Designed miniproteins, single chains. Designs and how they scored, part 63

Each design is a single chain, and the fold is of that chain. pLDDT is the mean over its residues in the fold that is shown.

## One batch from the design tools (miniprotein)

Design m2315
Fold by ESMFold2-Fast:
Parts: C-alpha cells; sequence; structure tokens
Structure m2315 (fold): chain A 118 residues (1-118)
C-alpha cells in the first residue's frame, strides 16, 4: 500500500500515514526513501544505506523543516537510522537550495504535502 502510493506520486506524509495505518511504518519510510531518491533529492548510495538499515530493523527518524509553506526558500528533509543504543548508522539530508527553480520548489512542496501558496 505505501509502495503503491509512492508509485502513484503520493506525498511523503501520505506514504508515511499509509505505512502506519497498515501496521508497517517501516514500509512507509522505505517508500519515502525511494521517492526522495527518484526526485533526485538524495543519492542512490544514501537511499541504499537507509533501506539496508530499515530492512535490518533499525529505527528511522524523519524530520521535515521548511521556512514557510507559502514562501518556500529552503526545505530540509533529514532521515536518520538509529541502532538500539541511539547511534546513527545511516543518514541522508535532502536540501532544496534557495536558488532552486520554481518548478523544483513546487515539486518538493507537493512531495512534502505542504499547502499551495495563497
Amino acid sequence: RAEELAEAGATVSQILAAGGADGDFRKGVRATVRVLQREGLITPEQADALIAAIDAGHTVRIEIKGDDPRDLKRVEVTLTALDAQGRVVASATAILPEDASPEERERVRRLLGFPPPP
């Protein structure tokens, strides 16, 4: 279900919600990593490392930060995989730079599920 939503171009929040609703949050996170890789926001190597950590049963934390949903100048999505002791075993940060094109900003806004500007 989470992977099906990712193939359909669902937002990160929708993919994560689908994973949680199905009782498999890890599937939602895995699908989110694949979406971020597909959009070119993280490298294939970062995506593979995170997926390997998820498949190994490590906890993954997702943090989404943006300056303003209406004036999105910088968006940061950080994915951190932690072992049982809370140590980072894999991480990736997807950053939309301030000089990103309007098309790239709109694509990331849709991906993250931010509301459209007024």
Scores: mean pLDDT 68

Design m2316
Fold by ESMFold2-Fast:
Structure m2316 (fold): chain A 57 residues (1-57)
Amino acid sequence: STYVVTVTAEKTLPDGSVERLVVTAESSDAVEALIAAAEKVKALGAKPVSVQVSVRP
């Protein structure tokens, strides 16, 4: 099985506008998928607003 973690994140831009981003990470290990998604959001300087986890057969 493959775990798919989808994070919706928001980044506040210098002009005060908010950019909405969707980050996806996949792994055979649920914790590794979550960590990978979290690191991507952190690298983008964005704030997570929702997290969804799904499992592919």
Scores: mean pLDDT 84

Design m2317
Fold by ESMFold2-Fast:
Structure m2317 (fold): chain A 66 residues (1-66)
Amino acid sequence: MAEQLYREAERFIEEAEKALKAGDKNTARLYLWAASQLADALHQQGDTERAEEIRKRVEELKKKLE
């Protein structure tokens, strides 16, 4: 199950990156929020390494929304 959560989080981050490049900050925020929720679920399932990877990627992209 953690593998499915990780793949979905990666997909949401990719969509957020596409939205940012297109100038759609609202859509990017939505995907980053969704990826963050999946990172929390990964952490709860014991996949701390992948959860932290996703969180770091989300935070770096959020800096571009400022």
Scores: mean pLDDT 84

Design m2318
Fold by ESMFold2-Fast:
Formats: C-alpha cells, sequence, structure tokens
Structure m2318 (fold): chain A 112 residues (1-112)
C-alpha cells in the first residue's frame, strides 16, 4: 500500500510544512488549501496552530466501506472548514483527533 503524510504548523508568524507520498491530485488541492489558510492565520497572529495527517496505506478498506484515502480527504476538508470558521471569528479554539486502527491518524490543534 501507499503511505501518505502531511503536517503543517504555524508559530510566531512562521508556517512549516512537511509532505510525503502525495500521489493523488485531490490530496494536493486540499493540502494547498489548508496551507493557504494556515498562512492567513499566521499573518493575523493567530496561533500556535498544528495539523497532521498520517496514512499507513491509502488503499486500505475501512469498516464503513470507504478507503483510508477517503477518510484522509474528509479530515482535510473538515480541517479547512474549521480554519475558515476561525478566520471568520465563528470559533476561537479547535481540537480534533481521529485514529482509525492506526491506518489513518489525524490531529488538529489551534489556540487563538
Amino acid sequence: GRRFSFSVSAENGRVTTSVSGVGRPELAARIAEVEALARELARRGVGPFSLSVEVADMDAALPNGTTAADLALSQLDAAAAFLRALLAGEIDEVSLSVDQDGIVRFSLSLRG
């Protein structure tokens, strides 16, 4: 199976990203969106912020009938929605964690 990992953090106006195993255009698009939102939060002095996604096997079948890749995409979409809500002043803090049998691990943490 294909591994995938992505992390982004923002602290003291600096954004750091790390990406490995991006073999799907839909992942690249969502990563770019999350990175753009993280940079905007950093420009506004919001943070610290961190997000990580790790997938042991992108093609692994999950008990709900989706793939690990589908779950990773869904979690990135959720992260982007939360980051937009923070930018809009609709929420002040986010903490989100998902672990599906060690196949998909996702974490998002932000303190305004």
Scores: mean pLDDT 79

Design m2319
Fold by ESMFold2-Fast:
Structure m2319 (fold): chain A 70 residues (1-70)
Amino acid sequence: KEAEELIKKGEEALKEGKYEEAIELYQKAISLTDDPELKSRALRNMGQAYEKMGKIEKAIELYQEAARLA
């Protein structure tokens, strides 16, 4: 519901290169859901945003967290 809408908005922001906005939207989505699959998707997308920003170590941490939840 709301978490899925936030993830979709984050994905749109990510495609537009608005990485910080995308990360904020994904963080809000994670806080609104207990669904491990939705959390995993948001964490993977946050990892991609950090990767695009050159923050590779942060991206790896997020990808590992996402994999653990999936």
Scores: mean pLDDT 84

Design m2320
Fold by ESMFold2-Fast:
Structure m2320 (fold): chain A 64 residues (1-64)
Amino acid sequence: MLGDVRITALEAVPNAGPDDLSLRKGESVDARVVAEVNERTVRVELADGRLRLVPTSLVELEPL
């Protein structure tokens, strides 16, 4: 799924690396999906222009 999305954390998303998105459980952020990296991970661009990796198993992605 590519395009503008709302990302909502279903579980706490840890920042395990410099490119990983960190979210608290229940936190939401609007972003653009720019690439599907693999079956479990997408790359998103945040409003500040930073690219982050998001684990799809821990979040809900809603089209905007």
Scores: mean pLDDT 77

Design m2321
Fold by ESMFold2-Fast:
Structure m2321 (fold): chain A 60 residues (1-60)
Amino acid sequence: SAMERYRALLEEYQAEAKKIDDEVNKLVKEGKITPEEGKALRDKRGVELSERFLRRRAEI
């Protein structure tokens, strides 16, 4: 059903959002980027993820 497909997509979205947070936090912790650069990267990837989610949701 459309509702089950939406729930699966939402769970995928939440998992991808967590991966972004984990990856950015790791880069900051390892000193590869600054905390300010980490915030900018998280914001950028968050927007990209949201746009992808909205596109895929429209297909349900």
Scores: mean pLDDT 85

Design m2322
Fold by ESMFold2-Fast:
Structure m2322 (fold): chain A 63 residues (1-63)
Amino acid sequence: SAKEKLIKEMEERGKEVAEGIEKVLGKPVKIEVEEVDENTLKITITIGDEVLEFLVDVNARLK
């Protein structure tokens, strides 16, 4: 589905971003994408022991 394609693309881009941040900060970085409802994805960014969560609309324009 279109949602599965979006999640996969976000996971791949998230992995690249996480690797980039990890090289700069020297701390383990993990970015995860989770579907919370039909219109909303939850993105979790873990940097060392710090955790950041935010919600994204499935149809939101990512720039």
Scores: mean pLDDT 76

Design m2323
Fold by ESMFold2-Fast:
Parts: sequence; C-alpha cells; structure tokens
Structure m2323 (fold): chain A 59 residues (1-59)
Amino acid sequence: LSEEQREKLREAAREILAEFKATGDSEKVLALVRETAEELGVSEETVKRAVEEEFQRAS
C-alpha cells in the first residue's frame, strides 16, 4: 500500500470503529467496510484488520 492509501485506510478504520462504538450497528459497519475496500482497492479483510488494529490501540 502507498503512504496515501495507508493514511486513508487508517482514517476509515477509525471512522468505522467510532460508528460501531456509537451505535453497535453491524449492518452499517459492514457497509462501511465494503465501501472502504472498494474505494481504496483493497480487500474487505484488509479493512477489517485495520479496524481491529485501531480497536487494540483504543483499548
């Protein structure tokens, strides 16, 4: 991943995590994961891993 893609992925991961913490809406979280994966040209698995990393940092 480029530096720009990594930064955008990290930002999106924080947004997804914040949405989950605020609402617990799994449907919304899944939609954001798919949207981010398509936008950045990465796998949904890559986005999920980034969200997990942000969760670990916030814990």
Scores: mean pLDDT 79

Design m2324
Fold by ESMFold2-Fast:
Structure m2324 (fold): chain A 67 residues (1-67)
Amino acid sequence: DKVERAIEAARQEAEKLGGDAELVASGMRTAVNAGIDIPTAARAVGRSLGLSEEDIERIVKAAEEAY
């Protein structure tokens, strides 16, 4: 529930930034299911998708605020 809200917030922020929102959501879900925390998962997925550090930080903040 809290995790799902965080992933959805990250997906929506990625969509606003013109990023691949579905890859952000699926990547974060995979990382969290592997025991990685929300902000670490968001940063790892953002970096793997080649997002800028500024865009990654916006996604991380959106996810943390929703958690």
Scores: mean pLDDT 85

Design m2325
Fold by ESMFold2-Fast:
Structure m2325 (fold): chain A 72 residues (1-72)
Amino acid sequence: VEELIKKAVEALKQGDYEKGLEYTTQASIESGATPDIAESSGKTAVLAVKQGVDPERAVRASVESATIQSSL
């Protein structure tokens, strides 16, 4: 999971939003999120980064949120 988060953060720092979304979604799924919630949360993280939010904060918040939401 941490390796996927690191890859997502690196991709987003480079402006590779497609890879950033892919790795964030995979990290959420590996953390126990359902695929649909993982992708939705990942898209929100990408939008946050585009608006100036720190990539590491956005990715970690997304993974945590998706995992919690999938447990409800």
Scores: mean pLDDT 81

Design m2326
Fold by ESMFold2-Fast:
Structure m2326 (fold): chain A 93 residues (1-93)
Amino acid sequence: ADAALTPEQRDLLAEVALLDMQAAIIKNMAEKLPDEKARQEILKEVDAIRDELVATEAWLRAGGDPAEARQRIAENRKKIDELAKKVDELLKS
C-alpha cells in the first residue's frame, strides 16, 4: 500500500500543481510569439521546468524530503517568474 501523504506533502503537491498551471499559461502565451527563435527557446525552457515539476511530484509522492522539495519549488517559481516577464516583454515588442 502507498504511504499516506502528510499535510505538508499535500500542500507542496498543491504548490507544484499551481506552478505547472502557471507554466502551461506561459507556454500558451509563448506559442503566440512572432519570433520563431525566441518562441522555441522559451518553449524549451518551459518544458524543462515542467519536467522538473513532474520529477518533484513523483519524489514527494514517494516520501521524499519536504525541505528539498520546498527548495526545488522555490527555484522553479523563480524560473517561471523570469519566463513570464520575458514573454510579456517580447509580446510588447
Scores: mean pLDDT 85

Design m2327
Fold by ESMFold2-Fast:
Parts: C-alpha cells; sequence; structure tokens
Structure m2327 (fold): chain A 60 residues (1-60)
C-alpha cells in the first residue's frame, strides 16, 4: 500500500537524519558543518512532505 511505502521511506529518512545530526555534533570543520546542515535541512523538508502526503491519504 502507498501508506506502507511512505512509512518505510519516512523511517529510512529519519534514520539518516539521526546519523547526520550525530555527525554534525562531532564535526569541527566549518565547511563540512555547512554541508551537513544543508543535508539535514533537505532531509527535514523531504520528511515533512512525505508526512503531509501520508496525512492527506488517511483523511480520505
Amino acid sequence: SEIAELDAEIAELRAILAALEEKLKQETDPVVQRIIEAEIARLRARIAALEARRAALLAE
């Protein structure tokens, strides 16, 4: 089902987000910090979009 596929993708992206947040805590290079922060922002936006789509499907 589309909901099950969305749940799987959201779970995977949340795991990647958690790993990047941990990496950011340990990073001392400001250039690398900026790159990780940009990746985190993109992942958060993607997760939010998928969660919105999931909510819309459940409202039908």
Scores: mean pLDDT 89

Design m2328
Fold by ESMFold2-Fast:
Structure m2328 (fold): chain A 76 residues (1-76)
Amino acid sequence: VEERARAFLERLRPLAEEALRNKDEEKGQEILEEALLEGVRLAVELGKVEEVREFLEEFSESLSEELREEIEKLLE
């Protein structure tokens, strides 16, 4: 279970990078944001809140305000 969370968090990094590159493609951005949110939710359920916070700090400059707020809600 924990190894699944870590593997998923490692997969979140490429998804965040894709979301950044996909800002010019609105529909693709929306799909990537949904995938990222599901991944964050899974990580939180597995008790990996600190790892998610580290991830958010690393990519905060590149995340939309709405996406960041939604992730912060999942961390609460």
Scores: mean pLDDT 66

Design m2329
Fold by ESMFold2-Fast:
Structure m2329 (fold): chain A 65 residues (1-65)
Amino acid sequence: DEEKIRYLQELSAALAAGDTERAKELVEKAYNEGLISKEDAEKALQHLDAGDRVAAALTVAKGMN
């Protein structure tokens, strides 16, 4: 619960800094740790590749629900 919130805060910080590589690493970590599905991880990575940081963050947050 709080661990997921902390993860989302770290992801949001990376996205706010424009650190796309760090954001991608965090998305892959969330998938590997079982926090999000493979489909949600792939969608988030697609959004990051498109430069849509808000959609990427929302996809991860939704996937953790």
Scores: mean pLDDT 82

Design m2330
Fold by ESMFold2-Fast:
Structure m2330 (fold): chain A 71 residues (1-71)
Amino acid sequence: SEKERAEEFLKKGNELMKQGKYQEAADYYTEAIRLDPKLSEAYKNLADALEKMGETVGAKSYRKKAEELNP
């Protein structure tokens, strides 16, 4: 299912985050969001990856979206 594929992409992004590969992690989280637009954890983790890259505006936007989906 698309939800299962989204969770797989989220997991791969998390592995990349642990390696400090923030841009690659962001790409995987973006794909997870495309497959499951309600996956709050992917928005939260994308925000964290963007913050590590200095993308403060994007990070704030995705963090807000994560909070809206899972307050």
Scores: mean pLDDT 89

Design m2331
Fold by ESMFold2-Fast:
Structure m2331 (fold): chain A 60 residues (1-60)
Amino acid sequence: SSTVDRLTRQGMEAWKAGDYKTAAELFEQAAREAESLGPDYQDLADGLRGLARLARRQAE
């Protein structure tokens, strides 16, 4: 999905900039979009939620 790809790239760019709060929000949005695409995208959605959790830990 172009939307999932875009949100994931934006999240990674935010992470590289040290904006971990924005990175977490973008990875969560990407995960929700991936889930909306159906069961074939569930592993991707789970991975993106993992990235969001790591970003939240770093933001604290």
Scores: mean pLDDT 87

Design m2332
Fold by ESMFold2-Fast:
Structure m2332 (fold): chain A 56 residues (1-56)
Amino acid sequence: MREEAQRLGKEGLEALAAGDEETAIRYFAQAFEAAGMSPEAARQMAEREVAEAVAA
């Protein structure tokens, strides 16, 4: 679980760096879910983090 969350988070960061927001959201959502968040909470947090990173 923790190892998978770490890999997914890394892939999300790489997608963000490439400008692929949709892919970043998917990876971050999966990472948060693997870390123990509910699917709904994981998705909302992933969307928020990507939106903040893009807006800043």
Scores: mean pLDDT 79

Design m2333
Fold by ESMFold2-Fast:
Structure m2333 (fold): chain A 64 residues (1-64)
Amino acid sequence: LETAEYLRKAAEALEAGDREAAREYVEKARSLNPVLGEEAEKALERGDAEAIRNVADLAEMLGL
């Protein structure tokens, strides 16, 4: 569940206002799963932490 874990951390960082930490976690998720990482990157660019959490939920359901 490493992809889901990084995406959870990205959402938490973004909610805390730390866009740089959020970006680093999204890049780590992208290295494990490019499709989910790209969706999270789009959410990050919009500042949408809830959308990143939704991607994390999907990753968790997929066992990623």
Scores: mean pLDDT 87

Design m2334
Fold by ESMFold2-Fast:
Structure m2334 (fold): chain A 82 residues (1-82)
Amino acid sequence: IERAIELAKEAIKLAKEGKGKEAGEKALEAARELLKVAKTKEELLRAIAIELAAIGAIRLDDPEEALRVAEEVLALAEELAK
Protein backbone atom coordinates (compact mmCIF):
# COMPACT_ATOMS: atom_id res chain seq x y z
CA ILE A 1 0.00 0.00 0.00
CA GLU A 2 2.84 2.43 0.85
CA ARG A 3 4.29 1.93 -2.64
CA ALA A 4 0.89 2.61 -4.24
CA ILE A 5 0.62 5.88 -2.25
CA GLU A 6 4.16 6.89 -3.34
CA LEU A 7 3.42 6.09 -7.01
CA ALA A 8 0.11 8.00 -6.86
CA LYS A 9 1.86 11.07 -5.41
CA GLU A 10 4.49 10.87 -8.19
CA ALA A 11 1.67 10.64 -10.75
CA ILE A 12 0.01 13.78 -9.29
CA LYS A 13 3.33 15.68 -9.51
CA LEU A 14 3.91 14.59 -13.14
CA ALA A 15 0.32 15.47 -14.14
CA LYS A 16 0.72 18.97 -12.63
CA GLU A 17 3.87 19.32 -14.77
CA GLY A 18 1.73 18.58 -17.87
CA LYS A 19 3.20 15.08 -18.38
CA GLY A 20 0.02 13.10 -19.06
CA LYS A 21 1.63 9.89 -20.36
CA GLU A 22 4.24 9.66 -17.57
CA ALA A 23 1.61 10.53 -14.92
CA GLY A 24 -0.75 7.90 -16.35
CA GLU A 25 2.03 5.28 -16.28
CA LYS A 26 2.69 5.95 -12.56
CA ALA A 27 -1.06 5.90 -11.79
CA LEU A 28 -1.32 2.56 -13.65
CA GLU A 29 1.52 1.10 -11.55
CA ALA A 30 -0.24 2.33 -8.38
CA ALA A 31 -3.57 0.78 -9.47
CA ARG A 32 -1.82 -2.55 -10.16
CA GLU A 33 -0.27 -2.51 -6.67
CA LEU A 34 -3.78 -1.98 -5.24
CA LEU A 35 -5.12 -4.96 -7.26
CA LYS A 36 -2.64 -7.17 -5.36
CA VAL A 37 -4.03 -6.09 -1.94
CA ALA A 38 -7.76 -5.63 -2.79
CA LYS A 39 -9.91 -8.09 -0.82
CA THR A 40 -13.52 -7.15 -1.68
CA LYS A 41 -15.41 -7.09 -5.00
CA GLU A 42 -15.92 -3.33 -4.59
CA GLU A 43 -12.18 -2.72 -4.01
CA LEU A 44 -11.27 -4.90 -7.04
CA LEU A 45 -13.79 -3.14 -9.32
CA ARG A 46 -12.56 0.31 -8.21
CA ALA A 47 -8.91 -0.66 -8.84
CA ILE A 48 -9.80 -2.10 -12.29
CA ALA A 49 -11.74 1.07 -13.22
CA ILE A 50 -8.75 3.22 -12.22
CA GLU A 51 -6.43 0.95 -14.27
CA LEU A 52 -8.60 1.42 -17.39
CA ALA A 53 -8.78 5.21 -16.86
CA ALA A 54 -4.98 5.35 -16.44
CA ILE A 55 -4.54 3.48 -19.77
CA GLY A 56 -6.79 6.12 -21.39
CA ALA A 57 -4.69 8.96 -19.93
CA ILE A 58 -1.50 7.29 -21.27
CA ARG A 59 -2.99 6.77 -24.76
CA LEU A 60 -4.23 10.37 -25.04
CA ASP A 61 -1.28 11.96 -23.17
CA ASP A 62 -3.94 13.82 -21.14
CA PRO A 63 -2.48 15.46 -18.00
CA GLU A 64 -5.92 16.56 -16.71
CA GLU A 65 -7.30 13.00 -16.91
CA ALA A 66 -4.02 11.63 -15.47
CA LEU A 67 -4.37 14.01 -12.49
CA ARG A 68 -7.98 12.90 -11.90
CA VAL A 69 -6.97 9.21 -12.07
CA ALA A 70 -3.91 9.77 -9.82
CA GLU A 71 -6.12 11.46 -7.19
CA GLU A 72 -8.62 8.53 -7.37
CA VAL A 73 -5.88 5.91 -6.93
CA LEU A 74 -4.39 7.89 -4.00
CA ALA A 75 -7.82 8.04 -2.32
CA LEU A 76 -8.33 4.28 -2.77
CA ALA A 77 -4.79 3.51 -1.48
CA GLU A 78 -5.37 5.66 1.64
CA GLU A 79 -8.75 3.93 2.22
CA LEU A 80 -7.19 0.44 1.88
CA ALA A 81 -4.35 1.45 4.29
CA LYS A 82 -6.93 1.89 7.10
Scores: mean pLDDT 81

Design m2335
Fold by ESMFold2-Fast:
Structure m2335 (fold): chain A 97 residues (1-97)
Amino acid sequence: MEEAEKAIELAKEALKAKDPLERGRLALEAGWLAEKAAEKAKTKEDAEKAIEGGKLAGEAALKAVKEAKTRRELSLGIAGALAAAGAIFMAELKLKE
């Protein structure tokens, strides 16, 4: 699923980003793509890929929160963490059903 692959790519870029604002932006974008991948997942493999993207996006978002120096940076990190959590939750529900 293209969205899951892009989420993983952006999350890895976020983890490498030196600018906290860019890290937060990339982590949020990765989280949203992981959510979209989880919603579209029809197979176990698709759901597992969405969980992978969500976990990486969550790691990047938590790093953005920890290293935040401004309210904007903190808000992006928190939003990214929430999106990542939503993606994992939705994908796990599909794996159990």
Scores: mean pLDDT 84

Design m2337
Fold by ESMFold2-Fast:
Structure m2337 (fold): chain A 106 residues (1-106)
Amino acid sequence: AAALEAEGLKLLAEGEAARAAGDYEKAAEYYEKAAELYEQAGDLLLAGSAYILAGEAAEKAGDYEKAAEYYEKAAELYRQAGPEYQPLADEAAAKAAEARAKAAAA
């Protein structure tokens, strides 16, 4: 798990660098890969947070459908993490619904 979490942190850093460069599509890819590694490590909270970052990057790239999918994954992971994380799950679900509405308008 420690090795997967370390690799996830490197991917988050690469995502932030891509975001800073304005490459939001690449940023979303790096954040998604980080989330997948955190899921493999069993860290549902870090995985959920990485999917939120992927969704935000996808929105900035104009890909609202992909953003909605990332937010939906984050909501599910927060729900799996426990009832104390229901507010994070609800916020992620709301972001997904907003992104779905924008996708339908595009």
Scores: mean pLDDT 88

Design m2338
Fold by ESMFold2-Fast:
Structure m2338 (fold): chain A 90 residues (1-90)
Amino acid sequence: SEETELILLLVGKAIKGAIKNVKKGDVEGAIEILQQTIDFLRKNLDKLEDQEVAKKVIELLEKALEALKKGDVEKAIELLEEALKLVEKA
């Protein structure tokens, strides 16, 4: 659907932005983007065609957020790249 396509496009851009911020050392900026993206996905979960993929993306973003809060930048990037792959496949 048009709504699903727009949601996935916005989420993909947000994840790419978070990865860029992490790589620049702007961990706080990345955390803000991820918190907003998780909230946006949760509010629009019912509009997504693949509920299993959507829930897995949320799980990966939540794990990335926790990794960033613990200072595990490498783990956060890996989790964000996995979330991005799922979004791009959907």
Scores: mean pLDDT 86

Design m2339
Fold by ESMFold2-Fast:
Structure m2339 (fold): chain A 96 residues (1-96)
Amino acid sequence: SEAAIAFLEEVEEIVRAAKSKEEFLERVTALVEEAKRRHPELAALLERVLGALKGIAGQAKSLEEFKEKALKLLRAAKEALRRGEDVDAVIQKVLK
């Protein structure tokens, strides 16, 4: 899970640096494709996180709301990974 945590930390930096939701989605999609190439065993987790972030981006009314919700989701996912908890269940709770 060290590689998975490192991936989520890179996504957090992309969220913080993003000037638009569209820029974020372009950059995070490229990162996910690179990460799947390097760590194919993480593909399901990476796709789940990407799907959740796309959902937040589609529902958020502003870039600020998107960043707040995206960082909350990524923080919850990282803590779940560190504790060996079900990441999918934690992501679903944050999205409600």
Scores: mean pLDDT 85

Design m2340
Fold by ESMFold2-Fast:
Structure m2340 (fold): chain A 67 residues (1-67)
Amino acid sequence: SEEEFWREVDEGIALIQLAVALKVAENEKTPEVYEEALRLIDRVAEQYPGVREWAEEAKKRIEELAK
């Protein structure tokens, strides 16, 4: 359906945002970037419940990098 198509597109874009945030955090490795990446991940999880599982994994990854 049209509704399913656009939901998948939106969720796909959300997954790309999560992947990019993780890559930037892994490359920069600064507290400021970790904090901004975590805020972006939380926003994405709130806006797109369908990708929450991946958002939670991304958040855990960044929290491990910040140790």
Scores: mean pLDDT 86

Design m2341
Fold by ESMFold2-Fast:
Structure m2341 (fold): chain A 86 residues (1-86)
Amino acid sequence: PPSKKTLEAEILLSFAKMAVSVAKLALERGIEPTEEDLKLLERAIKLAEEAAKLAREAGDEETLKEAEEVKEEAEKLLEEAKKKMA
């Protein structure tokens, strides 16, 4: 059975993934990023960081790897969004 930390990591990662998916879809549609979109991506990065920390503490390498990938994608999307707002 998963530890409480593994479950918490999975929940946080799910929220981060949702935020990344929303941002990706908006960019694909050519929607201009807003300050709200930047805040959403910054939150996704923080959620992925916490998920990675919890997964590492739980020894869940699969969730850790996925959290690190989601964080990297959120950081790339945040950079792209900032460039479009500049």
Scores: mean pLDDT 83

Design m2342
Fold by ESMFold2-Fast:
Structure m2342 (fold): chain A 74 residues (1-74)
Amino acid sequence: LTALFLENNQISDITPLANLTSLQYLSLYNNQISDITPLANLTSLQILSLDNNQISDITPLAPLTSLTSLDLSN
């Protein structure tokens, strides 16, 4: 699985995504996510949309060295 589009839901828990290590594109726009710790394992991510969530700590994104596009706007 290389792309997953989960925008415009009421998602708060993304723990189930932690094992999807082949993801290159992930859209989580407009959800209720505050804890993105599970994303630290997704080191193949190239495009990540996290805008319109409740995220205050982006430290878990530090291992994501393949990211070319990141949206965190509110």
Scores: mean pLDDT 83

Design m2343
Fold by ESMFold2-Fast:
Structure m2343 (fold): chain A 59 residues (1-59)
Amino acid sequence: GREEAIQRAQQLADGLEEKAREAGLDVKVEVTVEGDTITITVTIGDRKVVITANASEGY
């Protein structure tokens, strides 16, 4: 369900933070849920990367 999709997005965000820390980068990861859309914002120093994923199991 939606909660499972959100949890997967959190795991993905956590994985990104872990990999960045291994590379010696200072990373901040934020997860925002808007309806069926999950937005993961990754801030690496002065750079910002936005990743969008769907929380819906179907269409």
Scores: mean pLDDT 74

Design m2344
Fold by ESMFold2-Fast:
Structure m2344 (fold): chain A 93 residues (1-93)
Amino acid sequence: FRQELGQRAVEEILKIYERIKKEKFSEEEVKKAKEELEKAKKELEELVKKLKEAEEKGAPEEELRRLYERLAEVYIRAAEAAIKIEQYEKQKK
């Protein structure tokens, strides 16, 4: 499941990048993206901690899979926010 989730995350991020590179962003949209990125970073820290604790305890495969799925979702969200910020910086130049 981990390899499949990683591949899906990369594919989704690539689709997001292809969509975003054609878009222009306002200052307000980038401010919102920065807020989403900070929120996603905190969620990633919490999920990584929970995943380490679950692995150390020998949690069931289903529990580990749910944690990895949530990690992939939050990672994709963080990537989208980061890509929007980078595109805005390129527009600003």
Scores: mean pLDDT 80

Design m2345
Fold by ESMFold2-Fast:
Structure m2345 (fold): chain A 56 residues (1-56)
Amino acid sequence: ARLYGAAEVAEFLRSLGFDVSVEEARDLLLKLFGSETIDEAQFEELRRLVLEKVGG
């Protein structure tokens, strides 16, 4: 399984138009998953949660 960190998450969020720093992405990962690094399944869950908020 591929692992994703704060830098990859920040890049993803910025690609959706969010003004997010790597530090803010790290805080988000710790808040949602309790880890600074997540697997592919957790990254897909993060993507789903973000897209739900953008769509609402």
Scores: mean pLDDT 80

Design m2346
Fold by ESMFold2-Fast:
Structure m2346 (fold): chain A 62 residues (1-62)
Amino acid sequence: SEADIEAAWQAEMDALAAETAARLAAAKTEAEKAAVRQEFQKEAQALHDERDARLAAARAAA
């Protein structure tokens, strides 16, 4: 269902946020922190795009 897709996306975003926080805590330089933040933005966008594709597929199958 759309609700299940939204719940799965939220869980994945929460996991990505937790992993990013751990990576930021481990980063020693501003360059490393910037790289972690850039990778978070890229992965967050990919999760958003995947959610949109899954919602479109679910609606087409209904």
Scores: mean pLDDT 87

Design m2347
Fold by ESMFold2-Fast:
Order: sequence, then structure tokens, then C-alpha cells
Structure m2347 (fold): chain A 59 residues (1-59)
Amino acid sequence: PPTRLTPEQEAIVREVLAETNKKLKELGKAGKSLDDITKVSEEQAARYRERLAELERRR
């Protein structure tokens, strides 16, 4: 895995991981299924890509 990230990219990674963990914990309370886990994974991957794109566009 890449070890060289800008501080802003690292912050995005940490925040997305925290959001993913929170969502997985809430799914655990509600009785998560494989489909629910897959959906969360895809949504978080899209979120990560979106934030990186916004960071690259930002000045």
C-alpha cells in the first residue's frame, strides 16, 4: 500500500475509515447482512473517490 500521502489525503483516509467503522457498528446493531456490508463498502469507496476529486479540484 502507498505510504506517501499528503496530510490532506491522509485526513480523508482516516475520516472515511472512521465513517465506515461507525456504519458497520450501526449495521451490527440492526442485524447486518452480506448485502448491507457490500452496500456500505461501495458507498464508502464512492465517498473516498469523491473527496479525493474535490481535494484535487480545490485550491
Scores: mean pLDDT 74

Design m2348
Fold by ESMFold2-Fast:
Structure m2348 (fold): chain A 114 residues (1-114)
Amino acid sequence: PVLKDARIGPARLLSLLAENVSDEELRALFEKAGVTPEEAREIVREAIRLAAETGAAEGRYDEAVRIILRLVEYMERLLGMSREEILEILREEKERLDPEAQRIVDRVIEELER
């Protein structure tokens, strides 16, 4: 990969999910960008932290919970991850966040355990 290639990072993934880009378009964008499954998992982990940190900093708790739930849908449908694997990732990433951002991830975990 070269620096001029269109790379999908955490912020871009969150933007695409907020724009309700289709699963087919999202898959095609990741394929075109040469993102491996391992890289996709890392991008998702960083996207969870970014969404939680930004939501906490701006007091946009409900919006942050919603976008992380959209990330969970992406992980299940496009990355083929189980609910159990996703919950483990959420719990691991939560440990790296401040208490306000942790509250956002806690709400996501609660919604997924329903």
Scores: mean pLDDT 78

Design m2349
Fold by ESMFold2-Fast:
Structure m2349 (fold): chain A 68 residues (1-68)
Amino acid sequence: MKKVEVNVETTPIEDIIKKAKSLGKNVLLTGSRVYIDYIKPALEKAGLTVEEKYEDVPDGIITIESLD
């Protein structure tokens, strides 16, 4: 239902966590493996359940989508 795009290179991790929490408890991350592997542990530590989909995406962009 709800989704947001973040640029991992330019967005502070705290802001990424805040955006993800606004989407719900379960989120899907879509983007480059390097950026997902960086963000996923921080979101899981913040209490979110994280699914991942690796895709070649330019500019450090990750899509965060609500799964519930």
Scores: mean pLDDT 79

Design m2350
Fold by ESMFold2-Fast:
Structure m2350 (fold): chain A 73 residues (1-73)
Amino acid sequence: MSDEELETLFRHFDRDGDGTISLAELRAFLRFLGFDPSDAEVRAFDRDGDGTLDWAEFREVVAWVLARGDPSR
């Protein structure tokens, strides 16, 4: 998945254009990728504890999830 594709998906979930997505939107995206994280796992990705992820945090979470889901890397 390219950075441009990730940015397009991020903007799709960031409907208000505030540069963040909610934990619920992150959970929906992870399910789209074939993962079923618990609410506790999704909250663990929110390192600031504010209930949202910015673009940089979103990219790092997606990279971590893809690495976890790929047994060859």
Scores: mean pLDDT 70

